# Designed miniproteins, single chains, continued (5): the designs that were tried, part 103

Each design is a single chain, and the fold is of that chain. pLDDT is the mean over its residues in the fold that is shown.

## One batch from the design tools (miniprotein)

Design m19579
Fold by ESMFold2-Fast:
Structure m19579 (fold): chain A 101 residues (1-101)
Amino acid sequence: EREELLRRIEELAERIRRALLEVGVPEERAEAIAEALRRELTRLLENALDEEALEELLRAAERAARTPELHREALELAPDAPPSLLATAIVNLGALRLREE
């Protein structure tokens, strides 16, 4: 299960990187944002976050990965923000979209 969750986190980071590239983010910045997301999700997994809470975060990230418009929204609000802040914003926008459909 941990191995599967780690693979899912890696896959999500790569999907977010590709979505950022598709909306015109430079390669360097897209990689930095995706790496910040991967690092934070891995840290939460390693710190024994309960399975339900982690699953909710993974679903939010998956929703964001499928919705390039959310990446544009985050970048328009904070174009010069640090990669970690943008990664957090993208996941939070994914969670909001998931709740309202």
Scores: mean pLDDT 78

Design m19580
Fold by ESMFold2-Fast:
Structure m19580 (fold): chain A 58 residues (1-58)
Amino acid sequence: SLERRKKIIEAAQKLLEMAREGVDKDTLLEFAKKNGLLTDEQVDEIIEAVEEERRRRE
C-alpha cells in the first residue's frame, strides 16, 4: 500500500536526521523497532547508512 510505504520512508528519514544530529546507532535501532514501521532489513540499512554518513562527514 502506498500510504504505508510513505510512512515507512518518513520514519527512515527521521532516523537519518537523528543520526546526522549525532544520535547513536543503538538509539536509532531502538527507535526503529519501537516505531514498528521498519522491517529488520530496513533497520540494518539505516545502521549501514549511519556508518557511511560518518565516513563521509568531516
Scores: mean pLDDT 71

Design m19581
Fold by ESMFold2-Fast:
Structure m19581 (fold): chain A 75 residues (1-75)
Amino acid sequence: METERIILRLMTETHSLLLQAVKDKDVSRINQIRDDSEQQIRRLITDPNIQRNVLVTLQSMTKMYVKRVEELEKS
């Protein structure tokens, strides 16, 4: 239960930062946000199976936002 709340807060904060980076069309900042969030996940989530799952989710989410920036630059 506590771990789930930590994950929700971290992912919500990361999502907000990524949305701002997408608005600014800043792929480098998306990558910096990913790296910072990865470090926080590794520090705050001690269960290795949950940690791995959250890291995979973070990777997928950041790839999606990079593609979104690319799409916005094409239009």
Scores: mean pLDDT 82

Design m19582
Fold by ESMFold2-Fast:
Structure m19582 (fold): chain A 68 residues (1-68)
Amino acid sequence: MLSPEERNAQLQEFSEKGAEIAKEIRAKADPSTPLEKIREEITERMLEWAKENNNELALKFVEAEKAS
C-alpha cells in the first residue's frame, strides 16, 4: 500500500544509511583489518537498522546479500 514515492524514499534512506555506515566503519578500521571483516560489520549494522525500523524491504536485501 506504499506509494511509489514512499517506497523510493525508503530505498533512498536505506542507501544513504548504508553509505554513511560504510564511511564510518572504514574511517575507524585498522590498516590490518581485512576488507571481508569491514563488509561483515557494515552488513551487520544495516541488518540492525532494518530490524529497528521494521523495514522489511531493507531486511530482505541484507539477508539476500548474505545468502548469495
Scores: mean pLDDT 75

Design m19583
Fold by ESMFold2-Fast:
Order: C-alpha cells, then sequence, then structure tokens
Structure m19583 (fold): chain A 87 residues (1-87)
C-alpha cells in the first residue's frame, strides 16, 4: 500500500514540523522551516519537493546535533500523518 500525500497534506506536514521545531530547535532552524512552509503554499507536489530539498541543503549548514534533531522531528511527524491517512 502506497501512501500518497496531496500538496496540501505536505504543507500541513511542514506546518506540524515547524510547531515541533519551535519547542526543540533554535530560531535559525525554525526560520528555515517557516520559509519552506510559506514557499510551498499553492505549489505543485514537484515544486514542493524542490523547496524541501533547498530547505535540507540550508539545514545541513547547521550544527550536526540540530540537523539530527530536525530529522527526528520530521520522521515523527511523517509517521503520524501516514498512520492517520492509512487508518
Amino acid sequence: EEIVFSPEEVVEMLERIKEEAEKELPKEAVELIEEAVEASKGKSLEEIAEIISEMFEKLSKLPEEEVKKFMEIAEKVAKEMAEKKAA
């Protein structure tokens, strides 16, 4: 079973990642995620994928500990949204 997200669902995922990041990551990381959320609104899935790729490139310039924490948050949110969609 392939879980397919709509563009709107991917934007919702980014917004949830931002909310979790505000609790655990520094302002610089949160601002990069917020930029990706804003840029992704009204875009196609392909355009959103490019925006996410650019966000990851910018985040990779942060300390390794912050990048690791971001990846943990992103994985958690993605799993929660996938489970909700599969149910």
Scores: mean pLDDT 80

Design m19584
Fold by ESMFold2-Fast:
Structure m19584 (fold): chain A 79 residues (1-79)
Amino acid sequence: DEAKKTILKYLALAEEAGFSSVPKSEVIAYAVKQGFSRSEVSKAIKELEKEGLIERSVRNGVEYLSLTEKGREEAKKIL
């Protein structure tokens, strides 16, 4: 799934830039800019979370996404 790969790559690049987590809104905005619909992106995020490749956290009402160790390994295969 190209949307899932795009999200994993984005989160991996964010980690390299020093960001351990990224606002969910920024992840969605990036993937939509890459040509995916909001519906496809929402589905991809839910599937990645279900597969244990990303995890969700909420801070001050803002939802963040981060890679799990498993997600980092999968992202490395597609970078």
Scores: mean pLDDT 86

Design m19585
Fold by ESMFold2-Fast:
Structure m19585 (fold): chain A 115 residues (1-115)
Amino acid sequence: MEALEKEYNRAVERALKQKEWPTAAKPLYDYLLTKVSEDIRKRMEKVLEENKDLPENKQYMLAILEFIYLVLPHTPPEAFEYLHKMQVALWQNKAEKAIEYADKFLELLPKFLLG
């Protein structure tokens, strides 16, 4: 668990330093908003509002990272595989695959995190 979290956080940090942001971020963001609790939705929307001076795809990516940050303490070990695959699909601009892995990830999360 801890090793996977550290590897994931390192991949996210490297990704955030890149100049090009995944176009798959917006469709994944839109999908996540339909599934998450009201509290998580408000936090994700606030990230977009606070970062509107950044490129649009970066705004959506930062909002997805906020979602991950909020759910990470409640994520069961078996869900980390789907979280990792979702992130990989995002950076490959495979929106449909990112949504597929997000759906599997969300199925494994505690219900209080979902709408």
Scores: mean pLDDT 82

Design m19586
Fold by ESMFold2-Fast:
Structure m19586 (fold): chain A 65 residues (1-65)
Amino acid sequence: SPAEKLQEALDLARAAGASDEAITAMVQHALEGNKEAARQALVAAGVDPETAERIADLLYEAFSE
C-alpha cells in the first residue's frame, strides 16, 4: 500500500543516518513529484547514492499510487 511504502522509505532513510531535516526535505520534494530532488537531499545528507535512489523510488511510488 502507499502508506506501507512511505513507512518503509522513512525507516530506510533513518537507518541510513539521514537527519530529520534531510527526511523533511526528501518528503517535500517527493510530494512535489520531484524524485531526483528527493534523492539529492538524501545524498547531500550523507546517504549512499544507491540507497538514496531506492528510498526515492519507494517515496515516488507511495505518492504516485
Scores: mean pLDDT 82

Design m19587
Fold by ESMFold2-Fast:
Structure m19587 (fold): chain A 86 residues (1-86)
Amino acid sequence: MELSKRVQEAILLMKRLTYGTEEEKKIAARELAELLRKMSREELEQIFPELVEALKRASEEERQLVLEALREVDPELAEEVEEALA
C-alpha cells in the first residue's frame, strides 16, 4: 500500500523527534504539530503506533505541543494516545 505524502512526512518527523539533536527535536515537534492539523483521520490512524512510540521518547514540552495539536484536530484520537502514554 502506498503511504500518502503526509503520512511519509509524519514518519520522517517522528524519526527526527526520536533520534535528532535537541534543536532538531524541537523543530520536528513544531512541524509535526502543524502537519497533524492537515491530516485526515485515516492518515492519523496509520501513524498511531509510531506516534505513541515517538511521544514516549519526546520531552514533556514536545509531547504537550504535539498532543495539543492532535486534540484540536481529533480529540478522540488524542485521548487514545494519552491513555497509551500512561
Scores: mean pLDDT 83

Design m19588
Fold by ESMFold2-Fast:
Structure m19588 (fold): chain A 100 residues (1-100)
Amino acid sequence: MLKVKSKLEKLSENEYKITFEVEVDGKKVIIEITIKIEDGKVILEVTIKYDGKEEKFTVESIQELYEEVEKWLIEQGIKPEDAHTIALAIAMEVQDILNE
């Protein structure tokens, strides 16, 4: 059973950092997202780490966040069903922050 832990930190009036940790196949996935709101536009800066590998990317939508996280986790050899569950949980929590 996948348990996604999150920690939210306010960096400024228009900037938040959320860190996700989840264990899959005995290894830890760490996903760090900086949420920026500039001129009414949402910018998501993502750092994802798993098994000594790291990827950084920037997305401007929840759908793109979901797609890029799922894709990278599958590329690392995580099962598609687990990658889907992790990516969906992350996308939903970021969407909840944006709705505040």
Scores: mean pLDDT 84

Design m19589
Fold by ESMFold2-Fast:
Structure m19589 (fold): chain A 97 residues (1-97)
Amino acid sequence: EEAKRAGERASEASGRGSERARESGEKKGGIYAETGMGVGAISAGSGAVSGDAEEAGRLGARGMESGAELARESGGKKGAEAAEEGAREARRVAEEA
């Protein structure tokens, strides 16, 4: 039950971050942040399937951090900030597990 909720919350955080990255108007940064957040959502889902809420949150955060790094490399500051916010939410999910 908690693993399912953790996966859902990590996925929602990824979705919100992805939307904010797109809305930033930073075409390259937004795309990279969105890609990383997508990977984070898939990874969080994998953790949820294993029944480990903490793992789901950790995997989600790691994917979103990768997206933030790629966004920063492309000069997408707003996209990177959106991905970093998503990662913080995923980490909070892992801590609450």
Scores: mean pLDDT 63

Design m19590
Fold by ESMFold2-Fast:
Structure m19590 (fold): chain A 77 residues (1-77)
Amino acid sequence: SAAARAVYEAAVALAQQDIAANNPSAEELAQLQEVLDGLRRVLLEGEPLESLPPELARAVRAAASMAAARLGLPDPL
């Protein structure tokens, strides 16, 4: 959906801003990459949130909620 894509694109933009501002470690960067991959799988590819490991599912939900809030959209998950 257009709304899910907008939330995903906003989450990617927020992650890029965070990387530029905070110069994360390799481990922190890998964690951000995992969350962005999870968001793509759930929001763009229709994978159920419950298919992700519980910790990753929580991070994906939080990232989607934050991005949706920045756009004035309801939570997509």
Scores: mean pLDDT 82

Design m19591
Fold by ESMFold2-Fast:
Structure m19591 (fold): chain A 116 residues (1-116)
Amino acid sequence: SAAQKAFLTTYLDFSDAEAEELAASGDVQKIVDAIKEKLKISDDKALFLAALLLTPEHAGRILGVYLLANAFESEKEAIEMGLREAARYLSDADFDALLSVVKDPSLRAAMRRGRA
């Protein structure tokens, strides 16, 4: 989508061509791997950024939860709370696709709690 391409180019420093290819792919694993490699970040952080990309209309609320949790708790808690919030807004297909990529049991549990 146009919003996904804008997120990739403006905030994650992908080229227009890279952003178009990733947004068109619909492959959550490919998106997570590309973000992780481009930014040299942890798997957990790449998963969080992928969740924002999959729900751009709700990115502000999800980021608000993350920022508060990061300020008062830790980055790990911020990612868990952010993924829990994102799970509320993800489509069933995007939720299942993202959950299939998540290996960390605590992050998987947080996402499931967001859908309960």
Scores: mean pLDDT 85

Design m19592
Fold by ESMFold2-Fast:
Structure m19592 (fold): chain A 83 residues (1-83)
Amino acid sequence: SSAEFNELFHKKLDDGIAKGEIDATVVDAIAGLERMISKVTDPTVRNQLQSLLDQYRSAYDSGDYSTAQKLIDEAVSLYEKAK
């Protein structure tokens, strides 16, 4: 469900903030992904994160919350590798 997805996302967001990887002002997945893109200087990584954001939006809009969650996990992992 959307509520369950949001709870899982907030748990991952809190973990990322605790690790210093994500800005504490982020309150939703789209804002979080856009924030990650804005902090990345490598154009290859930025383009990959943008692709993941586009895929996330499509998955979320179609109700595929499992795929949407996986795409957030991939985006966080990619962002961590780029730092």
Scores: mean pLDDT 69

Design m19593
Fold by ESMFold2-Fast:
Structure m19593 (fold): chain A 94 residues (1-94)
Amino acid sequence: SFKEELFKETDKEAVEFILNAQAEAYQLLVAGKITAEEARELFLKKVTEYFEKKGKYALAEAVRKVVEEEDKEMEELLLKAFEPFVEEARKKKE
């Protein structure tokens, strides 16, 4: 199932990449260098291209649905997949 593929594709490196991509887009937005729409587009492109290159197609599709379609059910599923790795990813933050 899509859910099983999504959970298999989700690892610490994937979560760290998303958190870093989100932080980069947010910093540019707060600095007034890009619009909210451009920040979403930058985040989406960077994350989906990275996951597709890694063969993580379920994870790429999940992020696309959350960002482009505002799919709340997919957002909840994605957050549940990230939960075990979010704390590990944060522990490596300087």
Scores: mean pLDDT 82

Design m19594
Fold by ESMFold2-Fast:
Structure m19594 (fold): chain A 76 residues (1-76)
Amino acid sequence: MAAELEAGREKAEQETEDALKEALRKHKNYDDALKATEDAAREASAGLPPGAGAEVYQEMVGKARETMEELKKKEE
């Protein structure tokens, strides 16, 4: 139902954001941190319906890439 889908989206977003923070703390290389975050986003979105899972995955990965690019610009 809609409430389950919304809860699933929030959970996937939170898990991906937590994974991004952990990956950045564990990996000093942004490419490795991004890969770990993409893997976490894929796992988190796998529990959602096919269409919603693909949308959430692309949105989360897009946000992670933007965050990494912004962090790279601040260091370079």
Scores: mean pLDDT 74

Design m19595
Fold by ESMFold2-Fast:
Structure m19595 (fold): chain A 79 residues (1-79)
Amino acid sequence: EEEREDARLKGIALAYAVYKGDKEKANEIFDELVARTDRPEEVLLAFQTALETLKKLGVDDKEFIERLQKAIEEARARL
């Protein structure tokens, strides 16, 4: 539960950084999540939350959305 809350909040933070155009913060959070190979379920939840939050905010950054989708696929492969 605590781990799920952290993952969800990181996903929201990532989406909001992208929405604000804060590229440094967005890359920082993304790289931190990608480095977590031992917790694929947490990483998957975070990236799924980020993708859903970006959709709700109307963000259409195709390059970043593609990066998120690939990260989701990689996290699923580790389950």
Scores: mean pLDDT 79

Design m19596
Fold by ESMFold2-Fast:
Structure m19596 (fold): chain A 76 residues (1-76)
Amino acid sequence: SDIDKMIAALEKLRDELRAQAAKASGLEKELLQQQIALVDEIIDALKVSLEKGLEKAREAQKEAAKLYEEYLKKKA
């Protein structure tokens, strides 16, 4: 349940980053594409952890939270 909500939030973040990347060029676009790739890795890790158990889920949750906080700081 909580992991499903986190996956949904990260998918929304990914969609927002994709929209920004579509409007960006040069270095900004490259950095956004790197962030999208990282978000995809975290989503995949969370999906795997739903099948394998709690420890990997907790690690992925911490990484997802940090990434989201950094994103909000850059937006502010």
Scores: mean pLDDT 80

Design m19597
Fold by ESMFold2-Fast:
Structure m19597 (fold): chain A 61 residues (1-61)
Amino acid sequence: MKMEDLPNTVSPGAALRIMEYIDAGDYEKAAQELYDLGQTVSLKFVGNKEVVNLQIELLKK
C-alpha cells in the first residue's frame, strides 16, 4: 500500500549505469540493477519496455 508513494528515485550514478546498459543492449544487467534497487520502471529510461519484462522474469526466480 505505502509503496505507491515511492516514485522512480535513483541516484544519478545508478541511473547512468542503467542507461549505459540499455544503450549497449544489455537489458539483463539493466533489469538486475533496477531489481537490486527495488525500483519500478521509470519513464526516464529509454529501454523501459525491455527492462520491465526482464524485471518480471527476475521476480519469478
Scores: mean pLDDT 57

Design m19598
Fold by ESMFold2-Fast:
Structure m19598 (fold): chain A 97 residues (1-97)
Amino acid sequence: MTKEEEKEVLEKFIKLLEKFKQSPAYQRLPADVQAQIDKFIELLKEELKKENPSVEYIARLLGISVETLKKIVDSENINILYAYLTTGSEELVKLLL
């Protein structure tokens, strides 16, 4: 991936997560999980501001492949994101894509 492609993936992921925060699904999550998601969004924003942002680093923090992260982001699908966040299952996310 080029630096520009990595920035695009991270920007799309931030947008998808912020869209998720506006959803009823997010409002139903426990407060500690909401706080973790909020902190993760801030971490993504800091990574995006770096000269060399890393999609691989973000994927590693989530315990998924870069390929899976790109598919989640490109889907723009809150349901796929929600399934990942609630189950932590890479296999389930891949099945839905």
Scores: mean pLDDT 76

Design m19599
Fold by ESMFold2-Fast:
Structure m19599 (fold): chain A 77 residues (1-77)
Amino acid sequence: SLEEIARRGKEFAIAAARAAGLPEAELAELEAFLERLAEENKEISEEEEKRLEALVARILAAVEPARRAALAAAEAA
């Protein structure tokens, strides 16, 4: 269950990044980072962490309109 949740979270994050229009190179970097994070030994470099922060900021900015629409739909339900 926990591993299933982690796998679904990774798939969801990649799908959201793709929907946000991130290039394939950045999607591959995100996927590699999430795989390392899911490993028992979660070692990532400082430079990879900074790059992930930048990717997360871009994803949040790009998907924010869709997230707001989803929240509005949920409130209407």
Scores: mean pLDDT 66

Design m19600
Fold by ESMFold2-Fast:
Structure m19600 (fold): chain A 82 residues (1-82)
Amino acid sequence: SLEEKLLAAIERRDIAALSEVLEELKGSDSPLRAAALAAGELLTGNSQGDLAHAQELLDRHREQLPAALYERLAALLREREA
């Protein structure tokens, strides 16, 4: 599934795999796309603005995201803020 591909990309910090997931979600208005965008900003971003935008995307779609995916992204966000 796209969720499993996204989780694997986040765990491996695999930008190429993440880009593939984003292409498959292109044109989709889905919480999974928002999670993939947040993952991209957390894995490639290096500014407070990138972190803030990732946090905003996660907060906006939290209730619609699978718990495992939300928890993984929230952990990555905390790691980047440290």
Scores: mean pLDDT 78

Design m19601
Fold by ESMFold2-Fast:
Structure m19601 (fold): chain A 72 residues (1-72)
Amino acid sequence: MLSKEEQLELEIGKGVLDVAYAVAKLTNVPISELESMFRRQIESWREAGASEAVLRELERYADELLEEYRQE
């Protein structure tokens, strides 16, 4: 279970991924590029010391967005 602070960090992280998803969708970026961008962003957050619990939820959310993107 995430703390209140970790929940806020998760919502902010999801927002960042949502913006990247929306821009990629509007510009017809290949799914492989979006996947690479998400992977690099999550790894950057890990290197910055983000909570591993938050990173696991962000990785799950990124996978959900990539699944939706495949439908395009």
Scores: mean pLDDT 83

Design m19602
Fold by ESMFold2-Fast:
Structure m19602 (fold): chain A 85 residues (1-85)
Amino acid sequence: DVTKVSPEVAEKVAKILEKALEEAKKIPSATEEELRMLELAREAAERGDVYAAMLALAVLSSTEEKSPEVREIARKALEEISKLL
């Protein structure tokens, strides 16, 4: 169940999101809103709410109004997290 994960999995998810946020910060076209969404996803994962983190990534990766580079970062992070569940 994606809403119930072990603390070890939640920690790995938080690390994936921290790396994704760092990569997104290197993209000049990344908006403050896009970076905020990644930060909120990381904070959710740190609280053990992996489902909320995955939803934020799914929205960010699927929204046409977001930069293509940030959408790709979000998609890769979501794929990595999905492999842990």
Scores: mean pLDDT 78

Design m19603
Fold by ESMFold2-Fast:
Structure m19603 (fold): chain A 66 residues (1-66)
Amino acid sequence: MERQLEELDVEVDYEEAAKWLERATSSGERMILKDEYGEGIVISVSIREVDGRKKTVWRVARLSPE
């Protein structure tokens, strides 16, 4: 992934975003946004240790139709 998610606007409050983030990190859930043409984006979040500190890492992957 080399492009950032600058154009993906979802209507969500900070509280809802925080709840989803907590759930995703604790249970390994992913958010899948998919259009009617079979293209979409998978958003996943994980906690990794970098230089002895815990860091939240967002990963965005593009889905393409086969």
Scores: mean pLDDT 56

Design m19604
Fold by ESMFold2-Fast:
Structure m19604 (fold): chain A 62 residues (1-62)
Amino acid sequence: MITEEQRRYLLELVRAAVERGEGERVLAELQTALDQARADPSTPQSLIDALEEALAEARRLT
């Protein structure tokens, strides 16, 4: 289960990576992770939600 604190930390990591010029790489990695998470029925919805939020933030910043 992903906590609210872990979700916020993930967003901060994404923001920092985009600031370093790694935005396109982060977008590709998050999209792959989200696709894999969605394909696995055992993946908790909280993880899918966290990955979707991180991907949206990376897209907004890139």
Scores: mean pLDDT 81

Design m19605
Fold by ESMFold2-Fast:
Structure m19605 (fold): chain A 84 residues (1-84)
Amino acid sequence: SPVEEAVRAQLRALVDAFVDGYLAAGKLSEAEAEALRAILLGRIDAAVEAARPLAETLPFEEVLLAASDRLMELARPDLAALRA
């Protein structure tokens, strides 16, 4: 789906911008930034798949928002494990 491909590309760009921004601000070490990026990027395909039914009926911005919310939900256990 062109919408799924666009959502996947935007989620990847948002993850990279978010992590790179925190790294540049000195808020994460390089190792912490790499771990955070790996967790978030590793969940993008599952988040996009969960939003797939919405792509048939909702505009791109709504699909992207739903996929973003699902990405954070799916990443939460891995993020918690990094802090355990």
Scores: mean pLDDT 82

Design m19606
Fold by ESMFold2-Fast:
Structure m19606 (fold): chain A 82 residues (1-82)
Amino acid sequence: SQAAIDKTIEQFLKLGMEEKGLERLREIHEEVLAREAAGETLSEEEQLEIAEEKARIILETTKDEEILKKVEEELEELRKLK
């Protein structure tokens, strides 16, 4: 579900994934939301493929201290925007 996707992305932001990995995860998430908003129903197979791709990005995304600091900075900036 969309809520599960949101929760997953939030958890990975907190874990300090690489910026490029996070950007790709956001793109996948936004595309799924756009498709559902357009009235498309994702099949169980498509949902599984999306979940597997997201997991693959997470597992293959190297945690770099410089990237982690950037991600933390972006999160702090997001908090300030509130």
Scores: mean pLDDT 62

Design m19607
Fold by ESMFold2-Fast:
Structure m19607 (fold): chain A 63 residues (1-63)
Amino acid sequence: SKEEIIKEAKEKYGFSGLNIYENPLAKLMYENTEVLKTLGPVPQEIRDKLKPYIEELKKKAEE
């Protein structure tokens, strides 16, 4: 599930803000490209697993 992927990413890589749907601050950080640069790159493995959920978030942000 999305929640399990985010939990594993936080535990394995220490990424705060990856739970965009759960944390309003994380959503704001995701929408701010400059802030995301300071967090560093998200590993490809995590990006691939989260891709469907990120696409849905983008769709909701455009509404």
Scores: mean pLDDT 54

Design m19608
Fold by ESMFold2-Fast:
Structure m19608 (fold): chain A 77 residues (1-77)
Amino acid sequence: SRDQQLRQQGQQYFDRGSDYYGQGNYDQAIRYYQQSIRIGSSVSPNDPIVGGSLMNLSTVYDRQGNYDRSRQLRQRA
């Protein structure tokens, strides 16, 4: 189904974001997690990929010292 395809696409963006995060490329990690959130949210705001991407995005901002943005993202997850 279209929803299944969108979930798979969201998961692929999440996985690429995690790869960039592991490399220390936080700018690319942020971009890929944001795309994962946008695609996942088009299926459901409560889809697990949205929550997972928000949590990982918050961790990236935390590591950059942007604690306010990290906190805001954790509250949405």
Scores: mean pLDDT 87

Design m19609
Fold by ESMFold2-Fast:
Structure m19609 (fold): chain A 74 residues (1-74)
Amino acid sequence: VSEEQLEAFAENVAKFAQAAFGLDEASARAVGERVREWGLENPEAVQDVLDRKDTPAAKAFEAHVIALAREAAA
């Protein structure tokens, strides 16, 4: 995955978390940053999501994103 793709993905996740979980801008940005950090450690899972593959790694990453958004909302 490219740095540009990961940055765009993290930004889209932050916007989604703000809309879906009612996070403020700062909390949504924090979720995006954590997703970016996790993505750097797990580039294969991020690439699978970006390529729209239905893999266990992609599903695990989606679950992790949801968990981070819920933690930020708490």
Scores: mean pLDDT 75

Design m19610
Fold by ESMFold2-Fast:
Structure m19610 (fold): chain A 89 residues (1-89)
Amino acid sequence: DLLEEVRRASEEAVAAAKAGDKAAAAEALRKAAEAVLEALKQGDLETAKEAARIVARAHGEALAALTGADLEEMLAKAEEVAEREVAEI
């Protein structure tokens, strides 16, 4: 289940970021992004869009944890990027 894999990788990324492990957070986000790309390749656009939003939220949370930036602002920016990226396929 690609969505389950995306959720697990996203949770790993946020946990690593909260622990200050930038490298582990980046690797987990990369794995989540690969699952989104796989959904796109399979033509499951609704699953890909849902997965992209999950990854975007995790990216926003990870950046906020690592940089001390406002969580709400980072989540809003991440959501906008995900919607734009999915629309460009």
Scores: mean pLDDT 77

Design m19611
Fold by ESMFold2-Fast:
Structure m19611 (fold): chain A 106 residues (1-106)
Amino acid sequence: MKKVEVEAELTVTVSLDTTGAPATFEARLYVVKKDGTRIKPETESEKVTAEAAPGQAVTLTVRAKGIIDEKYIGDDLLVEFVVTTPGRTWTLEGPLRKIPKSAKVL
């Protein structure tokens, strides 16, 4: 079966409330179909670790690759940041991007 590779890069500036406790940032990819259904592809994400003092902003870039079925070409790609600190996990959603017809085929 033909599969295509999609790549997303997202830069975010976040304020971290916890001093001396590293936060781990990962990206998740979703295919968003025309009906709004979300499909989670096989995703390989960078893990980026950062520490900040309370009230300090940290700017990070996280890259993720997803392997999707070619039938999802023309649907939308959603990038979700997963932020993990000790005792807390939370998510941030990025903008929707259209999966191009020229997506890389694996």
Scores: mean pLDDT 72

Design m19612
Fold by ESMFold2-Fast:
Structure m19612 (fold): chain A 89 residues (1-89)
Amino acid sequence: SIEREIREALARIAASVMAIAARTEEDREEFLREGERMAEVLAKAVGSEGVRPAMLEATRLLAEDPSEEAREEAIRLVLEAVRRAEREE
């Protein structure tokens, strides 16, 4: 469905934006606050609070490791959370 594709696209965009931010943000505390804001926005946009912990985990992963591998893992974590939320409805 279009709704599923949009939710998955939002997950990929959110994780990718945070991965880009991780490479340029020198203030770890500010980066983590940005991740909290992104988690709130994404949870509201997707309609599921289950996505929030995944986005926060992805943010923590990226804060420790701004590598391409961590970016791919962050996208996977958030995308899987969105897919789980859809299956529970």
Scores: mean pLDDT 83

Design m19613
Fold by ESMFold2-Fast:
Structure m19613 (fold): chain A 100 residues (1-100)
Amino acid sequence: AEEAAEKALEGANEGAKGAIKGSEDPSVGSGMALRLIGGATGAWLGAKKGDAEKALEGSQEVVDAGQYVLDRGGGKDTQEGAQKAIEGGKKGIEAAKKAL
């Protein structure tokens, strides 16, 4: 659970950097970065406290936020960051489900 939460946080950080760098509107990129960080933080806190449901919810938010960025398009860095966020979040989901 902790390792998966770390991977979700790493993916969220890379996704946030990509979203900000590739966004035509910096306000959109900043809002998405906060959502990615919030989801990753929730996953990490849930995993650390042994709350698999909260770890799952936070990991799912990282995936959803990354997918939202990817669906909007943007430059290569934005798409790469979003994809890494999705991959990190999915690993968090898998670990949380095994703990349930």
Scores: mean pLDDT 70

